# Designs tried in a protein design run: designed miniproteins, single chains, continued (5). Part 82

Each design is a single chain, and the fold is of that chain. pLDDT is the mean over its residues in the fold that is shown.

## One batch from the design tools (miniprotein)

Design m19022
Fold by ESMFold2-Fast:
Structure m19022 (fold): chain A 80 residues (1-80)
Amino acid sequence: MGAEAARAAAEAAEAGDAVGAARAAAAGAAAATGEERLRAGTAAGMAGIAAGLQRLGYMSPEEAGRLARRAAEAGEAGAA
């Protein structure tokens, strides 16, 4: 599940879809509580920001996708 969410977040960010990137990054944590919920929220926010920056031309599609994927992975793993 985590790898699929990270990949989906990267693909959405590469396309400049901020909402899609944020949703994908948070997908594995929709039912999370407490600390995990905060981590998931941070991952969603970072993925959305990466997609937004890409769409505005401040970041390449590949860079935005890479950052969104890493944000999703960090949000799910909690140790990376």
Scores: mean pLDDT 68

Design m19023
Fold by ESMFold2-Fast:
Structure m19023 (fold): chain A 101 residues (1-101)
Amino acid sequence: SATVERMRELLAKMEEARKARDYETFMRYASEFVDLAAAAFPALSPEAAERMAERLGALQAAMNALMDLLDDPTASQAEIDAAADAVIAEARRVIEVLEEA
């Protein structure tokens, strides 16, 4: 799937931004990833769409947690790094749903 290939490219770019701790670039790629995943809904079965909605909800929650930490001047680098790693893990789970659909 061209969509899955593009999502894998975005995931790789997110992983590179995470290594660089460039969280502005990281969040830009994460947002593009969510937009691509959302665009896939009309092609999914009802069962795959339900799984996708749950995975996107978890990804959005992880992204919101990272954004909250980035806005918190008392947040440690370890907390920010762990939150970004959680976003990457949820993005991988979104790709798995599309590959199984």
Scores: mean pLDDT 90

Design m19024
Fold by ESMFold2-Fast:
Structure m19024 (fold): chain A 90 residues (1-90)
Amino acid sequence: KAEELFEKGKKAMSEGKYEEAIKYFEEAVKLDPESKLAPWAYLLAGRAYFKLKKYEEAIEYFKRAKELAPDNKSIVATAEEYIKKAKEKL
């Protein structure tokens, strides 16, 4: 289930296993791209890319999170903050 992969991704994030976290979040989105978890998966994968200093990829994933949930103020605000920080690193 997509929820199980999303939870595995969150656990990998807490353990600093950012590449593994990204794979779980990508698999979760592939299984259920219309899930309400999909924008959160993109947001967390973006944060994992940011931790790996892959700022261009981080920006791409944050933009996708905003596109999927443009009415979710928390997702939009967090994504915009990290996009700004990532652009400052480029």
Scores: mean pLDDT 88

Design m19025
Fold by ESMFold2-Fast:
Structure m19025 (fold): chain A 62 residues (1-62)
Amino acid sequence: PERTEAGRAVFREEASKLPADLAAQVLAYEDAGDSVGVTRLAHENPEVRAARLAALDKAAEL
């Protein structure tokens, strides 16, 4: 499924709250449209997974 523009913006904002190294990597994958890279980071890093879930929850309230 395609991400909404609002969903992408919210995820970008939540990702910016992560530790600097993880934030930079997540934002790079998001800017590239690499959903596989983002999913892999979320599986390997609980902090990224939490940010992704928070963004999905916030996007659903829009």
Scores: mean pLDDT 74

Design m19026
Fold by ESMFold2-Fast:
Structure m19026 (fold): chain A 84 residues (1-84)
Amino acid sequence: MSREELEREIAVSLLRATIGILKSDKSISEEDKKAAIEVLERVIRAIEAGDLEEARRIAEEAAASESPAVAFAGRIALKALEAI
């Protein structure tokens, strides 16, 4: 496994863990929770497809969202992408 492959696997694992945390959070509305999870799932799919430019674009758009949960998901995704 290359360093790049390992770093991508770690980034994906971090995002999947974040989805798990969001699913268990009772303070976020179900609609905002679903939207934030969909953003993270889209970023994961782009990373797994090897399209890091698309993953970054999705995360940047989400980070600019007026929904605090979606914006937070976008910022977490951007930080994960900075590591790879």
Scores: mean pLDDT 83

Design m19027
Fold by ESMFold2-Fast:
Structure m19027 (fold): chain A 78 residues (1-78)
Amino acid sequence: SLEEAQALLEEGKRHLNQGKYEEALAKAREALRIFEELGDRAGVAEALEVIGGVYRKLGKEEEAERLMREADELRASL
């Protein structure tokens, strides 16, 4: 459901802010899957931003930039 995806995304953001990168990634990926199933483009963009933020913290800058660009493109078309 949308409510479940939003709750998972909030958990992902909280874990990212706490430095719990594996938990953040798991929650954000679950949220992403649900948002994609629902066609919620804003939710997809936000989930990609959280995943990108995790990759940046892990030093995976090129992967992070790719995800952030995809999120920006989705937001620009909203």
Scores: mean pLDDT 87

Design m19028
Fold by ESMFold2-Fast:
Structure m19028 (fold): chain A 97 residues (1-97)
Amino acid sequence: SKEEIKKKILEELDKMTEIMVATAEANGAADLAAQIRALSAKIHLLITYFDASTERIEKLLKEMKAIFAQLNASAEDKAKVDEHIKKIIEYQKKLDE
Protein backbone atom coordinates (compact mmCIF):
# COMPACT_ATOMS: atom_id res chain seq x y z
CA SER A 1 0.00 0.00 0.00
CA LYS A 2 1.02 3.66 -0.39
CA GLU A 3 0.87 4.10 3.42
CA GLU A 4 3.35 1.21 3.97
CA ILE A 5 5.72 2.76 1.39
CA LYS A 6 5.44 6.20 3.10
CA LYS A 7 6.24 4.52 6.45
CA LYS A 8 9.39 2.94 4.94
CA ILE A 9 10.51 6.32 3.51
CA LEU A 10 10.07 8.01 6.92
CA GLU A 11 11.91 5.18 8.75
CA GLU A 12 14.91 5.47 6.35
CA LEU A 13 14.84 9.29 6.58
CA ASP A 14 14.83 9.16 10.42
CA LYS A 15 17.81 6.75 10.51
CA MET A 16 19.75 8.94 8.05
CA THR A 17 18.90 12.12 10.00
CA GLU A 18 20.08 10.53 13.30
CA ILE A 19 23.49 9.70 11.74
CA MET A 20 23.85 13.19 10.21
CA VAL A 21 22.78 15.03 13.39
CA ALA A 22 25.02 12.87 15.64
CA THR A 23 27.96 13.61 13.31
CA ALA A 24 27.23 17.36 13.32
CA GLU A 25 26.97 17.38 17.15
CA ALA A 26 30.26 15.42 17.43
CA ASN A 27 31.87 18.04 15.13
CA GLY A 28 30.53 20.90 17.34
CA ALA A 29 28.48 22.11 14.34
CA ALA A 30 25.19 23.05 16.07
CA ASP A 31 24.11 25.30 13.15
CA LEU A 32 24.55 22.46 10.64
CA ALA A 33 22.68 20.05 12.95
CA ALA A 34 19.77 22.56 13.03
CA GLN A 35 19.78 22.84 9.20
CA ILE A 36 19.75 19.02 8.85
CA ARG A 37 16.81 18.76 11.28
CA ALA A 38 14.90 21.51 9.40
CA LEU A 39 15.38 19.82 6.00
CA SER A 40 14.41 16.41 7.47
CA ALA A 41 11.23 17.98 8.97
CA LYS A 42 10.37 19.51 5.57
CA ILE A 43 10.74 16.11 3.83
CA HIS A 44 8.57 14.54 6.59
CA LEU A 45 5.79 17.08 5.91
CA LEU A 46 6.02 16.59 2.13
CA ILE A 47 5.80 12.77 2.43
CA THR A 48 3.07 12.78 5.14
CA TYR A 49 0.69 15.52 3.91
CA PHE A 50 1.52 16.18 0.24
CA ASP A 51 1.98 14.17 -2.97
CA ALA A 52 5.55 15.40 -3.36
CA SER A 53 7.39 14.48 -6.57
CA THR A 54 10.51 12.31 -6.58
CA GLU A 55 12.38 15.35 -8.02
CA ARG A 56 11.43 17.53 -5.02
CA ILE A 57 12.46 14.85 -2.49
CA GLU A 58 15.76 14.20 -4.34
CA LYS A 59 16.53 17.96 -4.31
CA LEU A 60 16.03 18.17 -0.51
CA LEU A 61 18.08 14.98 0.06
CA LYS A 62 20.87 16.53 -2.07
CA GLU A 63 20.77 19.64 0.17
CA MET A 64 21.05 17.43 3.30
CA LYS A 65 23.96 15.49 1.76
CA ALA A 66 25.75 18.78 0.87
CA ILE A 67 25.56 19.89 4.53
CA PHE A 68 26.73 16.44 5.71
CA ALA A 69 29.70 16.64 3.26
CA GLN A 70 30.99 19.66 5.25
CA LEU A 71 31.35 17.44 8.36
CA ASN A 72 34.16 15.11 9.42
CA ALA A 73 32.33 11.74 9.17
CA SER A 74 33.65 8.16 9.23
CA ALA A 75 33.67 6.12 5.99
CA GLU A 76 31.13 3.79 7.65
CA ASP A 77 28.71 6.65 8.42
CA LYS A 78 29.11 8.06 4.88
CA ALA A 79 28.25 4.61 3.45
CA LYS A 80 25.19 4.29 5.74
CA VAL A 81 23.94 7.76 4.71
CA ASP A 82 24.33 6.88 1.00
CA GLU A 83 22.44 3.57 1.56
CA HIS A 84 19.56 5.41 3.31
CA ILE A 85 19.36 8.02 0.50
CA LYS A 86 19.24 5.19 -2.09
CA LYS A 87 16.40 3.42 -0.22
CA ILE A 88 14.40 6.66 0.22
CA ILE A 89 14.64 7.36 -3.54
CA GLU A 90 13.69 3.75 -4.44
CA TYR A 91 10.59 3.89 -2.17
CA GLN A 92 9.63 7.38 -3.41
CA LYS A 93 9.78 6.15 -7.05
CA LYS A 94 7.41 3.28 -6.14
CA LEU A 95 5.08 5.83 -4.51
CA ASP A 96 5.07 7.90 -7.78
CA GLU A 97 3.86 4.82 -9.75
Scores: mean pLDDT 89

Design m19029
Fold by ESMFold2-Fast:
Structure m19029 (fold): chain A 90 residues (1-90)
Amino acid sequence: SGLEADLRAQAPADVAGVRETVKELKELIEKGGDPSLIASKGVAAALYATMAALSGDPEVAEELRRIADEVSKYDPDLAKIIRTAAEKAL
């Protein structure tokens, strides 16, 4: 279907969105940044991960799991959300 093709085409951008928001979240936590901004970055990362997972691509799922492992030391709740999104992608 057209929707599946569109979701697959969008997946690389959504994965890049997860990587960038997680990077920003890590930097904010390390600097003792604004808790509201940290929460906002976490929500953005969770949304990108959920959208990327809709592609059903196993390579996307593997990348999301690696990102979840990386973020688990900063935000274990966000890591669980990303990992759950990756598991539902298969």
Scores: mean pLDDT 83

Design m19030
Fold by ESMFold2-Fast:
Structure m19030 (fold): chain A 64 residues (1-64)
Amino acid sequence: SEIDVEEAVKLARTGEPELIKRAAEAARQLAEAGNLEGAEEIVKAIGEKDPEVAEEVRKFIEEA
């Protein structure tokens, strides 16, 4: 379960709902692993396409 931040950001930037979900899951896994900077970078990219999903992931990070 190596998470590639750059790849997850690319998935988010497609704007495709299924790829945004995969990017959101990557951000959650990074947050749980303590990589908050990587998680925030992915959340920012998600927020450009789907601000609701970005807010959901941000709340998860704040609770982790």
Scores: mean pLDDT 82

Design m19031
Fold by ESMFold2-Fast:
Structure m19031 (fold): chain A 82 residues (1-82)
Amino acid sequence: MKEEYEKKLEKIRDEIRANRERLEQASGPLSDEQRDALAYTAAKLIEIGDILDEAIKRVQEKNGKVTREGIVEEFDKIMEEK
């Protein structure tokens, strides 16, 4: 379970990074509507990624070990702070 969760987390991070790269390339031959849609999506993924990174950091600072339950609890807490 933990290994499966960690692999899914890595995949999400890769997708967030890929979407950020797409935003960085958005000054290419994209329409204004396509660029705005990409920017919005990238901003949302970056926001989720930042929340996830903060949740992982908080878990690491408390016990030095990353657990699924700890990440979920810290993620929910951060979401409530918004």
Scores: mean pLDDT 67

Design m19032
Fold by ESMFold2-Fast:
Structure m19032 (fold): chain A 74 residues (1-74)
Amino acid sequence: MEKEKALEETKEELLKEAKSEEEKKIIEAVYDAALGKVPESLVELYDKLTHEEIMKYAPFAEEVAEKFRKAIEE
């Protein structure tokens, strides 16, 4: 399977499970980074969120990154 296709399918599944707009933006930011693009969603989060809110979402961002990594390695 092409890596780009695997990343897109993983993004769609994660977006279905996302419970907030912030989680959706994190998923899109990690997806963009995985494709080698500048993550616009991450820039928006940094402009909108406080440091404490960014730290609150850090574990979710790491889980999303791990799911993308496994999708392209499996």
Scores: mean pLDDT 72

Design m19033
Fold by ESMFold2-Fast:
Order: sequence, then structure tokens, then C-alpha cells
Structure m19033 (fold): chain A 55 residues (1-55)
Amino acid sequence: MSDQELRDRLDAATTLDEVLDLIRQLLDRQAERGSISPEEQAILDGALARAAALA
């Protein structure tokens, strides 16, 4: 999945469950690759902030 696709998914997410699903997907990708891009980190940070606001 591209960085744009990840951003589009975050922008479309309106519920805590949707945001948590995206966070899990990003963490799984990070674990599989052993690294994370600055763009992916920014998306993850945004998703975590949104999850905290919705919880």
C-alpha cells in the first residue's frame, strides 16, 4: 500500500475501530520491514492522535 493510500484511509476513518485497524496495519508493516519511513511515521502519529481523541 502506498503512503497516499494510507493517508486516504486515515482521512476516511470516522470511528475508533477504523483508526485502530489502520494503526494495527501500520505496526504490522513496520514489524515486517524492521523500519518505517518518515511518511509512514507521520501517518501513524496522526492515527494515534485521532485514536486517543476518539477513545
Scores: mean pLDDT 78

Design m19034
Fold by ESMFold2-Fast:
Structure m19034 (fold): chain A 65 residues (1-65)
Amino acid sequence: VDEARALLRDGTDESLRQLKELARKEGFDDAAAAVEAALAAGNRITLEQARVLQEFIERLRRREA
């Protein structure tokens, strides 16, 4: 879960690409789609995409708890 938070905080092309792969690996297709859309838009994250990613990180944290 800390890896996902660090990748989102970093916000680079590379970190977002890694975050997308992590979301896919964990089965969070909605989060993976949000990251892919942000990458396609030149790394611009909308408020709605940010909420999806924040919920993904929260769900990972709950699964690890």
Scores: mean pLDDT 71

Design m19035
Fold by ESMFold2-Fast:
Structure m19035 (fold): chain A 57 residues (1-57)
Amino acid sequence: SELEELLSKYELSEEQREELRELYERTKEGFLSLGLPEDVAEKLALGIVEADLRALE
């Protein structure tokens, strides 16, 4: 998945990976609840995870 590919670019513990997977799913569900298409919700959720990962640099 695009999420797993993104996470593989960073040196993260399994606990950190699990927290980011939970953030992705929670964020995606939020966008879906607003009536956004699944592909759009997934792309936006991925962007939020990527922004969080960049903050760790």
Scores: mean pLDDT 83

Design m19036
Fold by ESMFold2-Fast:
Structure m19036 (fold): chain A 61 residues (1-61)
Amino acid sequence: MKITDQEVAEALAAMLIGFGDYLEKQGKKDEAREVYKQALELAKESGLPEDFIKEIEERLK
C-alpha cells in the first residue's frame, strides 16, 4: 500500500492538534500554542486543504 506524503502529513498534523488540545485542557496554553504552530507549519509545507489549515488557525485565537 502506497501512503502519500500528504496522508502522512495529515496524520502527523492531527496528532499535533490532539496534543495541543490536551495541553490547553491542562492549562498549558503557551505550550499548546507552540504545538499548534508546529501543526500549522507542517500543514502549510505539505499543502494540506485550506479547511484543515483554518481549523488549526482557529485554535491559535
Scores: mean pLDDT 79

Design m19037
Fold by ESMFold2-Fast:
Structure m19037 (fold): chain A 63 residues (1-63)
Amino acid sequence: AAERAAVEAEVERLLREAEELEAQAKEAEAAGDRKRASELMARSVGYRLRAVAVEVDAELRER
């Protein structure tokens, strides 16, 4: 269904945001900015958890 395609697009977007934040966190760590690296990594984890929640919710709604 069209809604399934929209859910897949949202999951992909959230995972892409997580990957970008992880890359930024590694750069901050390399620069010695431990606080920023930690904050960026926490945000990355948050996006990954949202992606899982969106996927699970969509599967339950399609049943």
Scores: mean pLDDT 82

Design m19038
Fold by ESMFold2-Fast:
Structure m19038 (fold): chain A 81 residues (1-81)
Amino acid sequence: DFELNVALSHLMQMYLDDVDEKEIREEAKKYAERLSKTSKKHAQVLLDVTDGLINEKPLPEETPQHFKNAVKIVLESKKRR
């Protein structure tokens, strides 16, 4: 989904730029509200990925593998900076 990928890219960039966690969560909530109108699953994936990045908690098993891979890349990128 294009909208989900755009939202995740923006939230991941905010995370890499050390934006405040509260601001990242508020932005994620706004994206999730928009996505929920077309797909509740996409909205949930967005929230799960955001929570996994901020709290360093495992993503749900049902999260698509490509999003799990994206989280891993972002976390590895943060360690290199």
Scores: mean pLDDT 78

Design m19039
Fold by ESMFold2-Fast:
Structure m19039 (fold): chain A 80 residues (1-80)
Amino acid sequence: SKIVEALEKAIKLMEELKFPEEVINLARDALEKIKKIKDEEEQKKIFEGVVKFLKEQAKKYMPEKAEEFEKELDKLLEEV
């Protein structure tokens, strides 16, 4: 699934940017939840919610890299 691949890429980027482990674990939990959903529309809604959450976390914890991270998330969102 393109949504699964997009969220896996987002998690790797968060690890590279050294996000708090708690935030990365929330993204990993969302990934496991998405993998169990068969409806692509429901997967997309959850992914969009995760993207919004991660953008807020980036502004809070990585303000100097937040804009770059947001652009990468927006590109991933366009691919799904």
Scores: mean pLDDT 81

Design m19040
Fold by ESMFold2-Fast:
Structure m19040 (fold): chain A 59 residues (1-59)
Amino acid sequence: GKEEAERVLKEGRERAEELVKQAQEAANSGDYDMARKLLEEARQVLKEAEEEAKRLLEE
């Protein structure tokens, strides 16, 4: 239901924010390959959370 969808979105956002922070640290260290990979993972986490939340709202 709606509460489960909101929880999934919150957890996804928190995980994505952590990945973005790690990407920023990697970029600051000159590890641009790691930074790019972490940003792609953050995008994927948000997309999966949005898709899961949409599925929970359709129940």
Scores: mean pLDDT 84

Design m19041
Fold by ESMFold2-Fast:
Structure m19041 (fold): chain A 66 residues (1-66)
Amino acid sequence: GAAKRKELAEKLREFMLHQGASEEEADAAAEAVEAGDYDKAGEILSKLFPDVSPEEIAKALRDLLA
């Protein structure tokens, strides 16, 4: 539910900051996850990890929250 998405979003934000992402990028990805917009989160994350497709990231986020 929403609480699980919020928890994941917070963890993702911290993970991205540890990987050297800007606060703006980390916040945008976290907001997308909180909204349940995994496709948008995948697009943002794929810009930081060009060897992983947006679709693969979106699938991983969906699977993690199933």
Scores: mean pLDDT 80

Design m19043
Fold by ESMFold2-Fast:
Structure m19043 (fold): chain A 101 residues (1-101)
Amino acid sequence: SLKEEVEELERKVKEEGSAQTYFDLAVKYLEMGEYEKAIEYAKKALELDPSFKADVYTLIARAYLKMGEYEKAIQYAEEALKIDPDNPLAKRVLEEAKRKL
């Protein structure tokens, strides 16, 4: 399922790379445990559309949390919350990462 979704999104970014398709691909890599790829594709989404910054920073924070990089997870989550203070994923990352320190 996830592998097939990634293959479909990779096809879409190759044919018609948009910030949304790069971001969707980053989310799928995060779900697969491919954290470095998730960060890479999330950054590509941000390069194409700066309005994705809050979502991209939230995804990067989630990836760093999963990698055990708690200080980086906090930094990106706090930056995401400066842009979108009500972001529930960014709030959860911040709480979880702070609890690990």
Scores: mean pLDDT 88

Design m19044
Fold by ESMFold2-Fast:
Structure m19044 (fold): chain A 66 residues (1-66)
Amino acid sequence: DLIAKGNEAYKKGDYETAAKLYEKAAKQGSSEAELNYGKALMATGDPSKVTEAVGDMIRAIGDELD
């Protein structure tokens, strides 16, 4: 059902909502939802989360030598 709701949101262009629903389904052990979560996240066009995660890692490494 979460996958079906995610698909509905995806068709409406609500990629954020779709990603959130797919994430919940993936936590239930759905490999298909895990893949769809990745696709929805990319479809949001929000590289900020990827940049944020990478930034946090660089920050942690940099702080060691700072």
Scores: mean pLDDT 69

Design m19045
Fold by ESMFold2-Fast:
Structure m19045 (fold): chain A 56 residues (1-56)
Amino acid sequence: SLKDEEIQKAIEAAKRARELTKGMSPEEQAELAVRIAKEMGLSDEAIKLAGELART
């Protein structure tokens, strides 16, 4: 189970990715969210969540 702090950071990564990739495909938004989450040092589960949130 993800910690609340990791969930909040995954949401932040997804928001940042969507802002930086406005008008791009959901796939490209998800790729950037994954990269941001990895650079933030999040767990694999939180990284996956960030990508899923950005794609939606």
Scores: mean pLDDT 82

Design m19046
Fold by ESMFold2-Fast:
Structure m19046 (fold): chain A 82 residues (1-82)
Amino acid sequence: AAVDSPEGQGEIARALLLIAIGIYKSIKKNGVKPSLEDLESMKKLIERLRAELRAHGALTPDEEAMADEVLKDIDKEIEKLK
């Protein structure tokens, strides 16, 4: 397979998760107001990557906590835009 390594898949998912979390934190820090669609897309991406890491047994408690914190904040921002 073109990308078939259990360890490699977990590493890519982790990198993408941390990048997504970092982007969201940067958006909040810089006072950027994302659209409802952008927030929902980011939520889905973070949830998917967290699920992939969990499926590979690679998700750490700290990473779970970071993702949970960011997802809760995204949910609050979505509610503000309804």
Scores: mean pLDDT 79

Design m19047
Fold by ESMFold2-Fast:
Structure m19047 (fold): chain A 113 residues (1-113)
Amino acid sequence: LNELKNQALELLQKGDEESLIQALALAIKTKDVELTVTVLNALVEYYQSTDLSLIPQPDLEGLVVQLINVLDELPDPSLVVPSEQLFNLIKDYVSPKTQEKFLEALEKLKASS
């Protein structure tokens, strides 16, 4: 677990899209809520500064699937705001079915909080 956290922190420092997405997957696996919030905030900052029309749609779909996994595996209220912020930045580039699945997971977490 400590080794996975160190790998996630190294990927977070690298700061490119692929590294941040890998950092998110590792953070989920460690079940470290604080680390996961930090990675989600880094992804929000990355996508706020990026032209989303240049990102392949499958990459953004995959990111929303990872957000659903965050909400399912780490049902912590502190994850609601950063997950919703990230989703709102990219939602128009994601399929309606994937949007519905994310909103379903988000509402379930809000209801159980």
Scores: mean pLDDT 83

Design m19048
Fold by ESMFold2-Fast:
Structure m19048 (fold): chain A 71 residues (1-71)
Amino acid sequence: GLAEARELLEEARRLLQEGRVEEALELIKKAMEYAKDNPVVLKNLQNAAEALEKGEVAAALSGLHEAIREL
């Protein structure tokens, strides 16, 4: 559920702060499955994943903050 999405996203933020980008991206993708029925959260997670794929860690962190705020 959304509580599980939040837990995954908090861990993803921690991993990004440690430079573990690939592991953080995996958790973001997993969180999308728990947030599939929340289009606003899903869009913010998609934006965060796209930012990470481009190496834009700061933009990804911003997207994760917004997603967590909306959960």
Scores: mean pLDDT 84

Design m19050
Fold by ESMFold2-Fast:
Structure m19050 (fold): chain A 102 residues (1-102)
Amino acid sequence: SLSSLPPEVRELVEKAVEEVKKAKPKSVDELIDILVEKIKQSTDNREAATLAAMLYIAETAKEKGLVKSVDEALELIIERVSSVPAELAQQALDQLDAGAAA
């Protein structure tokens, strides 16, 4: 639940979820691509970290077969974004930077 997040982080998650829904991704892969593009476009470290936490959940859910649809992935992100350690969000950001270079 978003209720355990600071209001500013909650607003960032809600905004990102709404923008993803407007883009109408057809698969969890397209959802991940949208989050990656948003991280690359972000000029704010807090927004980038929040998006990276969401990305970490989406990638983990896909890898473990926990979600069958975009809607299920978004629900899992909303439920679990508050429980993602900062170090794992940073690891997701670092992997994106490495992937852009090679």
Scores: mean pLDDT 76

Design m19051
Fold by ESMFold2-Fast:
Structure m19051 (fold): chain A 98 residues (1-98)
Amino acid sequence: KKKEAEELRKKGIEAMKNLNYQESADYFEKAAELAEGKEKAIMYTNLAVAYLNLGDYDKAIESAKKALEIDPNNKMARRILAVAYYKKGKKEEAEKAA
């Protein structure tokens, strides 16, 4: 379980480095399903980054919120949430998320 999540995380990061954001999102989604606790929050945060780069702001918001449900103090997830709301023109929600 943990070894499988770690392998998927590595593949997601490699896809992200190669700007293959959809492939990256697919790997981080699978990694999040297998991960637990703080690791799961990190995977949802990485998934939100991938969706943000794809321009899928709704999925970026959803993934960032899932990370914050597990780790409310995750600064990266909060920043991604703020950026995604701003990109959708929801400035008030963006300010509250930051």
Scores: mean pLDDT 85

Design m19052
Fold by ESMFold2-Fast:
Structure m19052 (fold): chain A 97 residues (1-97)
Amino acid sequence: DKVKELLEKAKKEIERAANETLSFDEFMERVKEIVRKTYEEAKKLGLSPEEIRKLLQEIIDYAVEVAESMFGPVAAERLREELKKIQDEIEKELEKE
């Protein structure tokens, strides 16, 4: 299952970012890169818009949980807001098909 493989890969990359000695801002930028990279890979693999939306939401939910654990709820909320901007950008691309 390509969706499951991309999700597990993204989760491992998020865990790696979390395990490095990084500030919240550096962690946030790493997560934003992981989300964008996963989107591009999902498109190349021919995943449907619905599969891509579900995949990205699961990655974002996981990243926010990790951020809350490491940096607290205020930082986690900030990450969620920044990732929502990326989701909105991607949604506009998916609408163009």
Scores: mean pLDDT 86

Design m19053
Fold by ESMFold2-Fast:
Structure m19053 (fold): chain A 63 residues (1-63)
Amino acid sequence: SIEERLRQYERDLEALRKELEELEREIAETPEPSPVLLARKSILEAAIDFLEEQIRRLREQLS
């Protein structure tokens, strides 16, 4: 159902936000972050943006 999909995306979003917070901490503690670490941050940010958009669209369908 749409509601089950929404709950799954909300859980996935929470997990990705936690991973981003941990990665941001690692970057902050690194004097010169590698391109690999910065790329990982960009990938996580893109995944979060994607899930936020999916959640927004699913919420519109439940209106």
Scores: mean pLDDT 87

Design m19054
Fold by ESMFold2-Fast:
Structure m19054 (fold): chain A 100 residues (1-100)
Amino acid sequence: AKEAAEKGAEAAEEGGKAGYEAGSAKAAAEKAGEGARRADELGKEGGDKKGYFAAGTGGGVAALAGASAYAAKASDKEAGEIAKKGGEGGKKLALALAEK
């Protein structure tokens, strides 16, 4: 439980950092997406701990938003829209998974 949550947070931090270093909207979104998937997988490995699973997934989508925001800062308006859509979609997914 605690280990899964910590690994999810680490994945989120790495996703944000990778997006920061990518310097492009597309690359940043891809790196953040990988972070979100990693957080989701770590949550699933926790088995019966839906709360930790949801937190891990949320951390991953936060990484997506952060990386994409950085990309938007270095890129055009479309990067900002990608960040918003990714963050909203990820939050809805995390909520749906926690409810199931």
Scores: mean pLDDT 52

Design m19055
Fold by ESMFold2-Fast:
Structure m19055 (fold): chain A 71 residues (1-71)
Amino acid sequence: AEEEAYLEAFKSGDESLLPPELLERLKEAAESEKLDEELEKMLKKAEEYAKEEMIKKAKEAKDEEFLEKLK
């Protein structure tokens, strides 16, 4: 997911991989000591997206056992 790639880039210090507007937001959050909250929100969105994609693919494959494991 896009948010996962951005989180990895930020953690590795490769700021050039981030959109400028997102980089500004993360820097502002860091200065306000709210960086952890902002990163947690991004991670939660990335996890929700990844879960949605996995469920969609499992439904297309009709893999009922895989769908049960996601609960």
Scores: mean pLDDT 67

Design m19056
Fold by ESMFold2-Fast:
Structure m19056 (fold): chain A 72 residues (1-72)
Amino acid sequence: MLAELEALAAAVPEVASLADAPAEAHRLLAEAARAAEAGDWARANALLLEFARRFPGHAAAALNLARAFAAR
C-alpha cells in the first residue's frame, strides 16, 4: 500500500493540499480514518488506495494518513 501511494505522490508533487479536493475525496479519507479507528486495517487500506487512484493530485495527503495509521 505505502509504496503504491508513494509512487502516485511522486507523480504529482506539486499538489499535496486537500483544501481544493472534492467532497468525495474528503469523504473517502474520513471513512478510511473511521475504519482505522475501528481496527479494520483492510478497509482503511482499501479506501486509501481508492483515494490515491481517484485523486492522484492529492495522493501525498493519502500517503501521510497511511503513515499516521501505521505509526499507531
Scores: mean pLDDT 65

Design m19057
Fold by ESMFold2-Fast:
Structure m19057 (fold): chain A 61 residues (1-61)
Amino acid sequence: EALEVNPAELAKDPRAAAETLVALRKSGAVSDEQWAALREAVLAGLSPEAAAELEALLAKL
């Protein structure tokens, strides 16, 4: 469940991270500020290649 989101765990799979971030955004479970902070933390934990994949997936979802 997306209630306890760990940025380090999300950084292991960019696709799962994108799906989780989109689900949190749509559910309203987090504020815009909290969502932006979570996205930033996940991106900081990723390689440049994985970060680009996450951003591309977020643009599609």
Scores: mean pLDDT 73

